# Ledger of designs, part 63: designed miniproteins, single chains, continued (5)

Each design is a single chain, and the fold is of that chain. pLDDT is the mean over its residues in the fold that is shown.

## One batch from the design tools (miniprotein)

Design m18313
Fold by ESMFold2-Fast:
Structure m18313 (fold): chain A 66 residues (1-66)
Amino acid sequence: EIEEALKVAKEAQRLIDKGKEAYKSGNYEEALKYFEEAYEVASKHPLTKPIADVAKEFIEKVKKKL
C-alpha cells in the first residue's frame, strides 16, 4: 500500500507540474485539465491527500482566470 501511495504521489505531482507549466503559458483550460486529473489521481489514496489539496487550490486559482 505504501508503494502504491508513492506511485500515486509521483503521478499526481507530474500532473501538477504540467498544469503549472500550462498556467504560466496562459493555457488556462489545459492547466485546469491537468489539475483536475491530478486531484482525481491524488484522491485515490488517503496518504496523498496533501497533494490532492494542492491540486484543488490550483483548480480554484485557474477557474478565476476563466
Scores: mean pLDDT 83

Design m18314
Fold by ESMFold2-Fast:
Structure m18314 (fold): chain A 70 residues (1-70)
Amino acid sequence: GPQTLTRTEEREIEIDGKKYKAKITTTVTLHPDGTADVTVEIEIYDEDGKLVAKFTLSLTLPASQLAAAL
């Protein structure tokens, strides 16, 4: 079956003197046909922990291109 790897990281960002936390979740699914699905989800939280923005990027590429990027 497909192999799936998920990684989550948090980064602090500052916009106009206000602090936010960006939570970035990257999921890579390697398919037996040699393609890879990459999903990047970005959630931005304010200092009170309230979600203020969320966006998702999804792309499919040859698995060989992931190996070249590492």
Scores: mean pLDDT 79

Design m18315
Fold by ESMFold2-Fast:
Structure m18315 (fold): chain A 87 residues (1-87)
Amino acid sequence: DLDIQRLQQQIQQDPNNWQTWVDLGDRYLQQGNYDDAIRYYQRALSINPNNWRAWGLLSGAYAYQGNLDLSNQYLRQMMRIRRQQRQ
C-alpha cells in the first residue's frame, strides 16, 4: 500500500506530527485492521490530547471492533474536549 508507505516515511521524518498518525490510523481502519488503527489514533492523542476529532476516531474504531463500552467512553471524552474549546 503506497499510501501507508508514504505515511510511514513522513512519520520517520516528523514523529510529532499528530495528523500523520491520524492519517495512518484512517488507512488501517479502511482495511479493517482495527487494532492498528486504534494504536495509531492513541499515538496521535499522546501528541495532541486536545484533538477532539481524534478522540471521535478512536471511539469509531472501537465501535467497529465491537467494543461499545470503550467506544462510548471515548465518545464522551471527544464531547468534553470539544466543549472545552468553545469556552
Scores: mean pLDDT 87

Design m18316
Fold by ESMFold2-Fast:
Structure m18316 (fold): chain A 85 residues (1-85)
Amino acid sequence: SLEKLLELMREIQALWDARREELEKASPAEQEKLITELALEIAEIMEKYGLLSEEVRKAVEEKAPAEELLRLIEEQLKKEYEKVK
């Protein structure tokens, strides 16, 4: 439902907002670690809402780069949003 998707997106936004200052101050190596942790937390939220795709799950299991994992997450969220528009 749209309501469920909006709740999910609010939780994800809260995570990004909470880590924004830390990411801005971090070195490149620290940014990579923080982005990896953020991507994993987003995947856990998606699983909680029943929206964890096989592609995202496989990327987590294969320890894909954080940027790739976030890209897959964004693509999945865009697909879900377009369905409920």
Scores: mean pLDDT 80

Design m18317
Fold by ESMFold2-Fast:
Parts: structure tokens; sequence; C-alpha cells
Structure m18317 (fold): chain A 67 residues (1-67)
């Protein structure tokens, strides 16, 4: 299961995705921005690779639902 910190990180990424959709950012640019944000969060919170991959997968699924 995801830790509370990882759930918070995923929530932040979801909010970013919602903002990108609202601003009309193209899917390709939104994906790049999302992946950059996850990379940045992973470095700051020392998130393990397995858990980072799970956050990335959940974020990509959410992005696809909104586009």
Amino acid sequence: MMSPAQQAALAAVRALIEGLVADGVPLEEAEETMERAIRHLSKHFDIPEEERERILAEARAYLRELY
C-alpha cells in the first residue's frame, strides 16, 4: 500500500494535471510536465523506485481519464 506521503504526492500531481487540463495544455506537454513533477517530488522525498513507479502509473491513468 502507498504511504501517507506518497498519497499526498499523488494528490499534488493530480491537482497539477487538473490545472494543465484547465489551461488547455496539449496532452504531450502535460505528460512531460507531470513526469518532471514526479521526478522532482521523488528526489525531495527520497521515494523508493517501486513506489515512484506506482505514483507514475496512477498519475498517467488519471491524465488519460481527463484527456
Scores: mean pLDDT 76

Design m18318
Fold by ESMFold2-Fast:
Structure m18318 (fold): chain A 69 residues (1-69)
Amino acid sequence: MEIYEKAKELALLALQLHGFDKETAEQWVEKYDEKIKERIEKLKAEGKSDTEIVNEVAFWLVKEILKEK
């Protein structure tokens, strides 16, 4: 599974733990799709591992969604 898919899945699970239903969580994640891809490219350019990228992107995404809610 690609870094992008893993980061989305991890963020989706974390959002559901924060009280979002699955449909609402999926809508928020889709809203950030372009920014997720941009952040993955930036972290790859910085030489981070796949695991580090997945964790950092998922954590960032959850934090941004919780701020905008």
Scores: mean pLDDT 81

Design m18319
Fold by ESMFold2-Fast:
Structure m18319 (fold): chain A 57 residues (1-57)
Amino acid sequence: MDAETQARVVKLANDLQKALEAGNEEMAQKYRDELAELVGPEAADRVEQAIRDLLGL
């Protein structure tokens, strides 16, 4: 993965975490979908699950 794509993945994961902490389901879905376009739906699902586990969701 190139540095630009990796930076975007990190940003989207952080934005997804903030949306989930705020209970903003619409923004969480948007960031998850953008992440899936970069890394694929399976990897995006793993990232979301890891964040949810971290937050106790």
Scores: mean pLDDT 82

Design m18320
Fold by ESMFold2-Fast:
Structure m18320 (fold): chain A 60 residues (1-60)
Amino acid sequence: MEQQVEEYRKKAEEYIKKADELATKANRDPATRDSYTQKAKEYVKKANEYREKAKELRQQ
């Protein structure tokens, strides 16, 4: 159980890092702002899904 929780936490962290990188790129170039912001939101959504799975396993 804890091993699976740790795996989901690592996945969430990876997606957050990707989202942060895209957010930084979006802030630097107006031409890519909308595209990178949209992708960053998708990565944040995936990170939240993995965090929720980790929480469910910890509670169950």
Scores: mean pLDDT 79

Design m18321
Fold by ESMFold2-Fast:
Structure m18321 (fold): chain A 61 residues (1-61)
Amino acid sequence: GKFLDLSHLTKEQQREILDTGRQAYQDALQAALAAGLSEEEARKIALEAGNKAMEDKYNEL
């Protein structure tokens, strides 16, 4: 991947990072759409939230 080197992590750690990012993406996407943002803006916010959540979790390991 572009910025997350997962090769040194366990399968459980890899799963946790990906699940954390997916959850943050879905939460941010739903919140943005509920707030009346366009699909394009909502996806952009969701991607930023997911990427940040994955980076934060990776840095905890």
Scores: mean pLDDT 81

Design m18322
Fold by ESMFold2-Fast:
Structure m18322 (fold): chain A 66 residues (1-66)
Amino acid sequence: PIVRGSGFPGPQGATAAALVAIGEGGTARVSGDETPSVEAETADERGAEAAALAARGSGGEAEVLP
């Protein structure tokens, strides 16, 4: 599954979501300085949900794709 996060009030939220995805055995990429976003690919849905929760908990929006 893929997680996309955006709408963060600062760069910390996108970075936190990326670190969660990587910690769950996935990969992640953060892009944009003023409008930071994250795209993460995880091996399973648990990792995707954890990354999405981290993004939302950091003030962003997150979408989980299959």
Scores: mean pLDDT 76

Design m18323
Fold by ESMFold2-Fast:
Structure m18323 (fold): chain A 91 residues (1-91)
Amino acid sequence: SESARRKFEEAREEYKKEMEEGKEAKKKAEELEKNKEKVEESEELKKEYEEAKEKGEKYKKREEILEEASEGVKEIGEISKKLSEEKEKKR
């Protein structure tokens, strides 16, 4: 149904935005960590570092879950292809 397709597309777009935000946060945390001495001298930079680190860690955990899920999806895709080929052979 078109409704199911639209919900899937909306979920995919939201998901892409969250992943990009997390990726940027990870990069920002790494850059701030390289300048840790200056970060320690500024409460604003400390807060930015903590926020970026938290978002970056959430992104990393999510990326690991997706990598595991992606391997599972590949295996399901191969099984689905074999089932489709068997259906064609019976006709």
Scores: mean pLDDT 71

Design m18324
Fold by ESMFold2-Fast:
Structure m18324 (fold): chain A 82 residues (1-82)
Amino acid sequence: LSPEIQKEIDEAMFIMAVYLISRDAPEEVREEALEIAASGLSDENLIRIGELLRKHLGREAQEELARIAKSLGFDEAAEKIL
């Protein structure tokens, strides 16, 4: 698989994971999280979404995002989210 295609798959998986984790959040929070996710997969965006999820859904949602970050190779962001 080409690196370019793999990056797009990782970005799509990230957006889907954020959608699933934020599913029970208020619409405004979910829209904000998805807007950040759609802007790109990065340590900064993972940390920003982690903070948002913690404030509105609590530690369980934050821990789920950290696990997703690790699965996508963002170990540093995963540690910082927790």
Scores: mean pLDDT 84

Design m18325
Fold by ESMFold2-Fast:
Structure m18325 (fold): chain A 65 residues (1-65)
Amino acid sequence: VEEVLQLLEEAKEKAPSAAELLDKAKELVEQGNYEEALRLLQEAIAKDPSAAELLIQAGKTLKSL
């Protein structure tokens, strides 16, 4: 979980236009709602692909939990 939260913080630096979606994804990860968090990561990539590599890594980590 901590690793995912770190990746999301780094993604916010690279894709500030998706920061609101990433903040919501962080809340969902902390709540254990990984399915909804993964959906928001996909929306964030679609909105701003600048952080796509970090968000793909975060999604892979969430799926392994």
Scores: mean pLDDT 80

Design m18326
Fold by ESMFold2-Fast:
Structure m18326 (fold): chain A 96 residues (1-96)
Amino acid sequence: STVSTTASITVTTSDGDTVTLKATATVVDGKLTLSVEKVSGNKDIYVSKPLTFVDEEGKIVSVVYASIVGDKTKVKATATYDPKTGKLTLSLEKLE
């Protein structure tokens, strides 16, 4: 089965600009994919390679960091998929 969820965050940079990011988490054939894209804002972003691991409870976790070029602001996207329950969760948090 395929499950998908999205989340968005708007962050203010140190110079007063705003950047809006969208994360998409998708599970296809038990495989978790997490992507982050910029939907608005004049600053460029850099998106890390996903770090994917299995936690102590057997859930699949994927983490992506999005950095705003020329700013200290980072956004952490975390997707968690439980193959036993089929639950997919997605969170976005501003780090600085």
Scores: mean pLDDT 86

Design m18327
Fold by ESMFold2-Fast:
Structure m18327 (fold): chain A 60 residues (1-60)
Amino acid sequence: MVTLKATTKDLYTAIGAALSAIGEVEGAKVRVNGNEVTIEVPDDPEAIKKAKEIIELHKG
């Protein structure tokens, strides 16, 4: 499994990132702690690419 973490601007942005990961990446596991999101994805190139895209969209 590959773990990605991002600090977002607020809690609901972190929740948005988590929901995007669950909806777009099969087998994704997510944790939200305040404005931080942790996304764990299968060690699969497509899953990793999608998780990175989600992180970059929500990290700002």
Scores: mean pLDDT 82

Design m18328
Fold by ESMFold2-Fast:
Formats: structure tokens, C-alpha cells, sequence
Structure m18328 (fold): chain A 73 residues (1-73)
């Protein structure tokens, strides 16, 4: 249903926002953040260009998860 699709979208968006918050915290505090699904690590030594590439890969992963969950309805 449309309501179930909307709920899935909200859950995926929340997960993405939480991931971005953890990445921001890792950049500020130097404590490594590991996005385990892709084996990617962010820390204070990660360059802006590397962060941009990691974020693009994370966006792609969440988009794939969204599409999969909608297809399973």
C-alpha cells in the first residue's frame, strides 16, 4: 500500500540521517566510524574528497535497500 511505502521511506531516511550524524561526529572527534555494510571507515584523517565518495556509496546502498523493501511489499 501507499502507506506502507511511505513508512519504509521514512525509516530509510532516518537511518541515513543517523549515519550522516555519525560521520560528522567522527570527523570532529577523530573517533573512527565504520559503515560495516560497505567496510568503509571515516575518521579525522579522511580527506573531504574521500568523505564525499563514501557518502555517495552510502546513499547508493540506502537507495538499494529502499528499492528492495518496496519490491518485497
Amino acid sequence: SEEEIEKIKEEIEKKFDETMAQIRQAMLQGKPYVFEDLGKTVNKNTSPAQIDEIVKEIRKKYKEELEKKIKEL
Scores: mean pLDDT 80

Design m18329
Fold by ESMFold2-Fast:
Structure m18329 (fold): chain A 89 residues (1-89)
Amino acid sequence: SELEKKKKEYEEELKKDPDNAEAWVKLAEVYARLGDYEKAIEYAEKALALDPDNYRAWAALAQAYYLMGDEEKAKEYAEKALELLKKKA
């Protein structure tokens, strides 16, 4: 219920500003928590299309694969997120 409410809020935000990479990441995280890993991956990829150096988008992608049970891809994408975070400074 609460996740469905946040999902609708982020979807409405993205209708107004589809270039908001942060909102795409938040939507990906909500879909992952709802168990819709395909949409979680799709929306994390939309965030990466807007900002390929967005470490949070890579982290969201890693989380989705982890929840799917794909530990190898989860580790790969988590390592990309960490490497980008290190280079941010």
Scores: mean pLDDT 85

Design m18330
Fold by ESMFold2-Fast:
Structure m18330 (fold): chain A 60 residues (1-60)
Amino acid sequence: DVEALAQRILDSFRDWPLEVQVAFLRRELEEAERDGAPEVVIRATRLALERAEQQLRAQR
């Protein structure tokens, strides 16, 4: 389940500042896409990134 994996990714970094989470997840997504990671991993990382970015915007 893509959503469950995305939530697990976010939970792994919940103690990190949101700006750091976003920067890390962007890099991870780029590397996953470049290295041909499984589609479920790419989709979950993208969803985690989108949610982290939304939280960062709400924190403004």
Scores: mean pLDDT 83

Design m18331
Fold by ESMFold2-Fast:
Structure m18331 (fold): chain A 59 residues (1-59)
Amino acid sequence: MLPIPADAEVRITAPSPVVRPGDLVEIEADSLETARAVAEAMGLRIVEEKDGRILAEHV
C-alpha cells in the first residue's frame, strides 16, 4: 500500500477521541484507497465502504 500523502483530503468523524469497543468512525477521503489506508493506520475494523467513505469500528 502507498503511504498517505501529507496533503491528502481526509475527514474523520468520531463520537469521541477515546477508543471504545463498538464505536463507529466515519472516514471520508478523495478515494477508497486513501480511506482504507487511514482506517488501517488507526487500527480500525472496516464495516462498510462507499464511494470515498468508510465506516469503521473500534475494537
Scores: mean pLDDT 67

Design m18332
Fold by ESMFold2-Fast:
Structure m18332 (fold): chain A 77 residues (1-77)
Amino acid sequence: NLEELARKYAKLYNAKTVVLVPLENILQVARAVNGEPVGGADGLGFVVSKRPLTEEEIERAFELGAVAILTDGKFIK
């Protein structure tokens, strides 16, 4: 369950944002959202941030292959 994984990582890193992305795209997405790559599980990479993402950052992350985003308590897919 992607939402449960995102919320788990948000709690673990005390983050307002978690981006789930295929591992191959993790560095591109981290750079686009000014976030920190924190590893992967089940073929997915995780990028975290202490701040909410802007709409432009959300759109850019999905363009770069993000599969789901948790930001400011909202799960987006």
Scores: mean pLDDT 86

Design m18333
Fold by ESMFold2-Fast:
Structure m18333 (fold): chain A 91 residues (1-91)
Amino acid sequence: MTELTRLMLRAAEEVAAVLGLAAPSAEERAKILTAAGLVLQAELSEDPELAEELRRKAREKLASVPGADEEKVERAMEILERYAREAAAAM
């Protein structure tokens, strides 16, 4: 397993916990991993406007998870941004 894959999987597990998902479905996991990928792309982006659009799309994916409120989505974004910074530093 690559370090990037490991970081993304750990981020997804922490986000699932924050969203209250003890056993996330395949669909819920896909939404969380998509959000993680969008946040990583934002961190790697040279374009600040594109970075903000990618973070907005990540929030929308997280908000589409059943039971996700604004507080949980923002806590999830903080987790994804932390792991994205670690991944970017390792590249």
Scores: mean pLDDT 82

Design m18334
Fold by ESMFold2-Fast:
Structure m18334 (fold): chain A 47 residues (1-47)
Amino acid sequence: AFSDFDLWALAGDLEVATEEQRQRLIDTYGEEAVSRAEKLLEEAKKA
């Protein structure tokens, strides 16, 4: 499981990532981790 620090670091990478870079992050960390990081980023935008 990812720590909060790891998920926020991944979320930061995802925020500035191109579509190709996003796919590379999925390939590296897995779809579940990327989805969790995207959810954290989306929740932060609403707060």
Scores: mean pLDDT 75

Design m18335
Fold by ESMFold2-Fast:
Structure m18335 (fold): chain A 90 residues (1-90)
Amino acid sequence: SSRLEAWIAQGKADTEASVAEARRLAEEDPEGFLELAQKMRDYYNELLKNADELSEEEKRIASDMSGYYGRWEKVARELLEERRKAEEEA
């Protein structure tokens, strides 16, 4: 439990560092932005798959972060679809 709490806290710190990079990637490389969003979402979803090892508070944190990166993933997919359409119409 306490070990998983420390791991989730570390993941959040890594996440905050990734937020600044995400804005740059969204403009420079929508594919990289999608990969980042998927990687972070997979990280929190993996924690949730081992729910028996998590407290209720840890589950809520992991669920909230998974949802947060799920929104990033949807934005990235939309940007890629817009880019694809622009290339097909060019």
Scores: mean pLDDT 70

Design m18336
Fold by ESMFold2-Fast:
Structure m18336 (fold): chain A 79 residues (1-79)
Amino acid sequence: MKTTKIDELIDRIEELIDSLRSGQSSDAQLAARARKLAEETPIPEAAEHLRRAAEALEAGDREAALEHLERARRILEEE
């Protein structure tokens, strides 16, 4: 169901943001999680930002990844 799945995706994005800010996981692990979220996300615009976050993490750009994760979360909150 749309609302329940969207809420779960938002929670997972927030967990990714927390892990990124705390340095708990490697960039490769965070990128893999972001790519999985992009594949599971039914909203194309949010999925695009999740893919961009994964690309930023693969490049070691944690600040750019954070901005894309926050944008994806906002897009999902609009649904």
Scores: mean pLDDT 82

Design m18337
Fold by ESMFold2-Fast:
Structure m18337 (fold): chain A 117 residues (1-117)
Amino acid sequence: LPVTALVKATAKVPADKADEFASRIGEALGEAARRALQRPGVLEAIYTVEKDGDTVTAYALVVGETPEQVARAAAEIIDAVRKAFGDYPVEIEVRASTPELAELLRKLHPDAKVEVV
C-alpha cells in the first residue's frame, strides 16, 4: 500500500498581506511539489492554499512507495513553506500513514506535530 503524509502549515500574517502570502506560499508549494514528483518512489504531490482573514493555511499531500521516500519529500515541502513565511511563526501538523514515517518526520522536523493515522 502507498505511504502517505498530509502536511498542514498555518500562520497568522497581517490581514492586508494575507493575499501576498497565499500567493508566495502557493508558488513555493508548486515548486516543492514539482521537485518531489521528480524523486524516485514519489507517486503524488498535491497542494492547496487557503486564506481566512489574517490566517493562511497550506496543505500538501505526498504519496510514495516507502516511508523514507515520503519523509524526504515531505521534509523538503515543510522547509519550503517555512522559508516562504519568513519571520512569521508557522505551526506544522503532519498526518502520517505509518509509525515509521511519523518517526522519520519527527527526527527531520522536531517542532512539527506528527500523528499516525
Scores: mean pLDDT 88

Design m18338
Fold by ESMFold2-Fast:
Structure m18338 (fold): chain A 58 residues (1-58)
Amino acid sequence: SMAEKQELIERAERVGVRLALQGRLEEAEYVGKTVTELVEQGKLEEARKLIEEAEKLI
């Protein structure tokens, strides 16, 4: 759904900002780019798992 895609993008943005604040710029870029690509491909479960994994590192 569009709501689920928006949720995943917003969560990825929050994770990316927090990674960037920790000086982890390459990881911030990787999460943002990869989540966007997965969402565009309709791979919402893979996007969610990547976000959840990254959220555990913050």
Scores: mean pLDDT 87

Design m18339
Fold by ESMFold2-Fast:
Structure m18339 (fold): chain A 75 residues (1-75)
Amino acid sequence: GVSEEAARRAAEAALAGDTAAAIEALKAAGLSELGAELALGAAAMAAAVALAVGEDREEALRRGAEAARNMAAGL
């Protein structure tokens, strides 16, 4: 499954706007290309919502990583 470290790296890359690095990290963690795209989408949405409601960057990364792992676990 996707580790917390891999999910956090993907969330950090996504917040930096580096979609390619985020997909690469998730694929390296064992996801298919589609699985990596779905997990990245979940991470980006969760992080964007956290920032929009006034949460800090660290909480946005935490929620993004959690969303990516939850999506990957459902695949």
Scores: mean pLDDT 82

Design m18340
Fold by ESMFold2-Fast:
Structure m18340 (fold): chain A 77 residues (1-77)
Amino acid sequence: GAMADAEKAREYLKKGRQAYKEGNFDEAIKYFELAVKYAESDPALRAEALTMLSIAYEDKGETEKAKQYLAEAQAVA
């Protein structure tokens, strides 16, 4: 249910942040995308995951994708 999905989203955010700290932006993006998927019913958690996607894409040099995810995060929160 929604609570179990929110717990999965938090776990994927944690894994994504760890990958990001290690400089593995592709792995971080994968985890943050999973966090967005599982955070569908939790707007604050979804906004956090979308913000992390924006940051990871920016650091990867994909500035236009980063801007799109940031706009999505601002629309949710």
Scores: mean pLDDT 87

Design m18341
Fold by ESMFold2-Fast:
Structure m18341 (fold): chain A 88 residues (1-88)
Amino acid sequence: GPMERAEEYIRRAEELIRRAEEALREGRYEEAARLAGEATKAALEAMRAAAEAGDREALLRAIGLAIRGIGLAIEAGLKLGKAVAAKK
């Protein structure tokens, strides 16, 4: 049902955020940016499913995950750009 879809997307976003944070810590900035982008997409799908279910708590969790995913994507992108510039 709609609640189960929201929880599935939330879980997927959390998993992708964890993997993005790990890639970022290991200096794998290109992979971290990709994973953060995928996490943001999953969080947006979670927001849609939570809104359709009328689940305000899940919607707020999904919004928080989307913000985290966007932040990680920006950080990874900036670090990738700096790393590329430093190696030239």
Scores: mean pLDDT 87

Design m18342
Fold by ESMFold2-Fast:
Structure m18342 (fold): chain A 79 residues (1-79)
Amino acid sequence: SMEEERIRRSQEIAREIGRWFAEGMDAGERRAEEVLAESELSPKEAGRLLIEMVSEGINEKVLPALRERDAREAARAAA
């Protein structure tokens, strides 16, 4: 049914968003590990850096991916 298709599409979108979020987190963690390996940061400072890196990863990876997806969907609708 149309309702079942809508539910499936919503679940697929949620999974895609989750994957992009995870990719952003992973990129942020890798960058934080690099910086921490070269620094004498306290645990509190390290925690703040991780939050900052995660936010940067989301902005650099997740948000652009969402914008690209919206553009692809708009292009398909226009075709």
Scores: mean pLDDT 70

Design m18343
Fold by ESMFold2-Fast:
Structure m18343 (fold): chain A 72 residues (1-72)
Amino acid sequence: SLATPEQLKAEIDELYKKAKEAIEKGDFRKASVYITALGILEAAALMAGHEDVAEYARQKINEAIKLLEEKK
């Protein structure tokens, strides 16, 4: 396996934290990079058969997008 569910969840949490920090600071370019990386982890989870992890990533992406729209 390319990554374990535990590794993917840890990376999702770290990227989500970085995305939120970037949004709060108004660094929309950096926020977009972290949101894109969350999408890559969602795809990796789906390819590995970890549907629960992919759904977790999708929820974090949606939360980050909502925060980004509220900050604009």
Scores: mean pLDDT 87

Design m18344
Fold by ESMFold2-Fast:
Structure m18344 (fold): chain A 98 residues (1-98)
Amino acid sequence: MAKERLRELVDRLGKLLTQVANLAWQAGDEEALEKVREAADHIGRAMQALADGNYKEAAEHLRRAAELVAEASKGLDPNIAQEATRIAEEAKRIEEEL
């Protein structure tokens, strides 16, 4: 259960990350681009933790990545910011269940 839920969050967050990266690049928003880069690193670490069976660590990295995507997208697309915030909340719930 936890592994499947975390993989779904990786897929959802990866799509939002791509959208925010494109919007930030078009807007010339250097601060948002930096947060996108940091979020991408956390997603990579979450994927590695998932492969290693470290679901709590994967959830922690996904929560941080989602928080960064939400922060990056606030000035660019509030709907993306809201969805990223929901992903962060879901990752936190998964972490608390482990």
Scores: mean pLDDT 88

Design m18345
Fold by ESMFold2-Fast:
Structure m18345 (fold): chain A 55 residues (1-55)
Amino acid sequence: SPNLEKLIEELEREAERLREYISTLPKGSLLETLARLVLGSVEYMIEKLRKKLEE
């Protein structure tokens, strides 16, 4: 689905921005931990959507 492919591309762009943001945060801070949890959720969503696109 073209709409699914576009959503995956948008989520990947947001994940990259979040990785860049995380790299600016103090290591071991609560904010870094929370941001990493959000990143993990986004990456999990991307994986699930990619599997749906392949099947």
Scores: mean pLDDT 86

Design m18346
Fold by ESMFold2-Fast:
Structure m18346 (fold): chain A 123 residues (1-123)
Amino acid sequence: MSEEEAAERARRAAEIGAKGTEEDGVKAAEEAAEVGRTGEERAAAEAARGAAAAGGSGSEKAGVAAAEAAAEVARSGEARAAGEAAVAAGAAYGSGSEKAREAGRRAGEEAARAAREAAKARR
């Protein structure tokens, strides 16, 4: 995926997440995970931000999906992507669902670990 394509997908994910429905939140999280898998650091970070907005909608399903997308972005190995993944995990925690909060906590732990590993690898 090109940086321009990835940036457009990230912007679309944020737009979809802003609609505040459960279906839109899940779709935004799925797009974030897909962008994260491409290894494009900047696009993955922006997509994670879109997933975070979706997770903050108060939907359990969207919150869980946002946390899972955050974990995928964190596994990209980029410190910036891991930082944005932590933000997405925090938004999932804030959704008000116990299941989403637990998923957000786990994603945050994964993001912290990935950030430490990325920092060591890049020097």
Scores: mean pLDDT 59

Design m18347
Fold by ESMFold2-Fast:
Structure m18347 (fold): chain A 55 residues (1-55)
Amino acid sequence: IEEALRALRAGDLEAARRLLAEASKDHPGMQAALDALEAGDVVAAEAGVRELLRQ
């Protein structure tokens, strides 16, 4: 999960998509972040991952 956030902040969208897709299999909340990234909303994707890391 932290790896996905690092990839998003680094602008590595390919790695971020892959990591979020894998994480969403075990953490359904990650699907919202993946959906935001697929829509091109990197800010919403980062916010979703950060929220899940704090819960």
Scores: mean pLDDT 77

Design m18348
Fold by ESMFold2-Fast:
Structure m18348 (fold): chain A 71 residues (1-71)
Amino acid sequence: HMTPEEREARRLFAEALRKIDELYKEGKISDEVYREAVGELARAMQEFAETGDLDKARERIEEVLKKVEEE
């Protein structure tokens, strides 16, 4: 069984990772930006697994996506 918070977090992380991967594959972000973004998402996922804080997970994901979309 998965909690609603775990389900939402999984959806948000999956969507963010797909977006970042697509931008990298299209050459719209550098290797450095890609590695930073993937690393930040992995850290945010680990933090969510430890704390269950969905609001913090959303904030981290939004920060990563803004950085890759604006650069």
Scores: mean pLDDT 80

Design m18349
Fold by ESMFold2-Fast:
Structure m18349 (fold): chain A 76 residues (1-76)
Amino acid sequence: MEEEEKKKTLLQAIEEGKKAIELLKEKGLISEEEEKELLEKLKKAEELLKEGKLEEAKKLLLEIEQEIKELVEAKS
């Protein structure tokens, strides 16, 4: 039960990340290349979740979140 709950939370974070990246692209805050790179990293996080590597997936999601913040701040 606990592993499934954690996987659900991280999967929701991945979905929120995808939507955030799409919104940033629509607003012109990131380039097509930046969008592609961020989506590829989210795909890796999803693969880690499928492998049951919850801690590694969480770490990667935090790194993706930080990169998004840095990109937005640099372009603001």
Scores: mean pLDDT 79

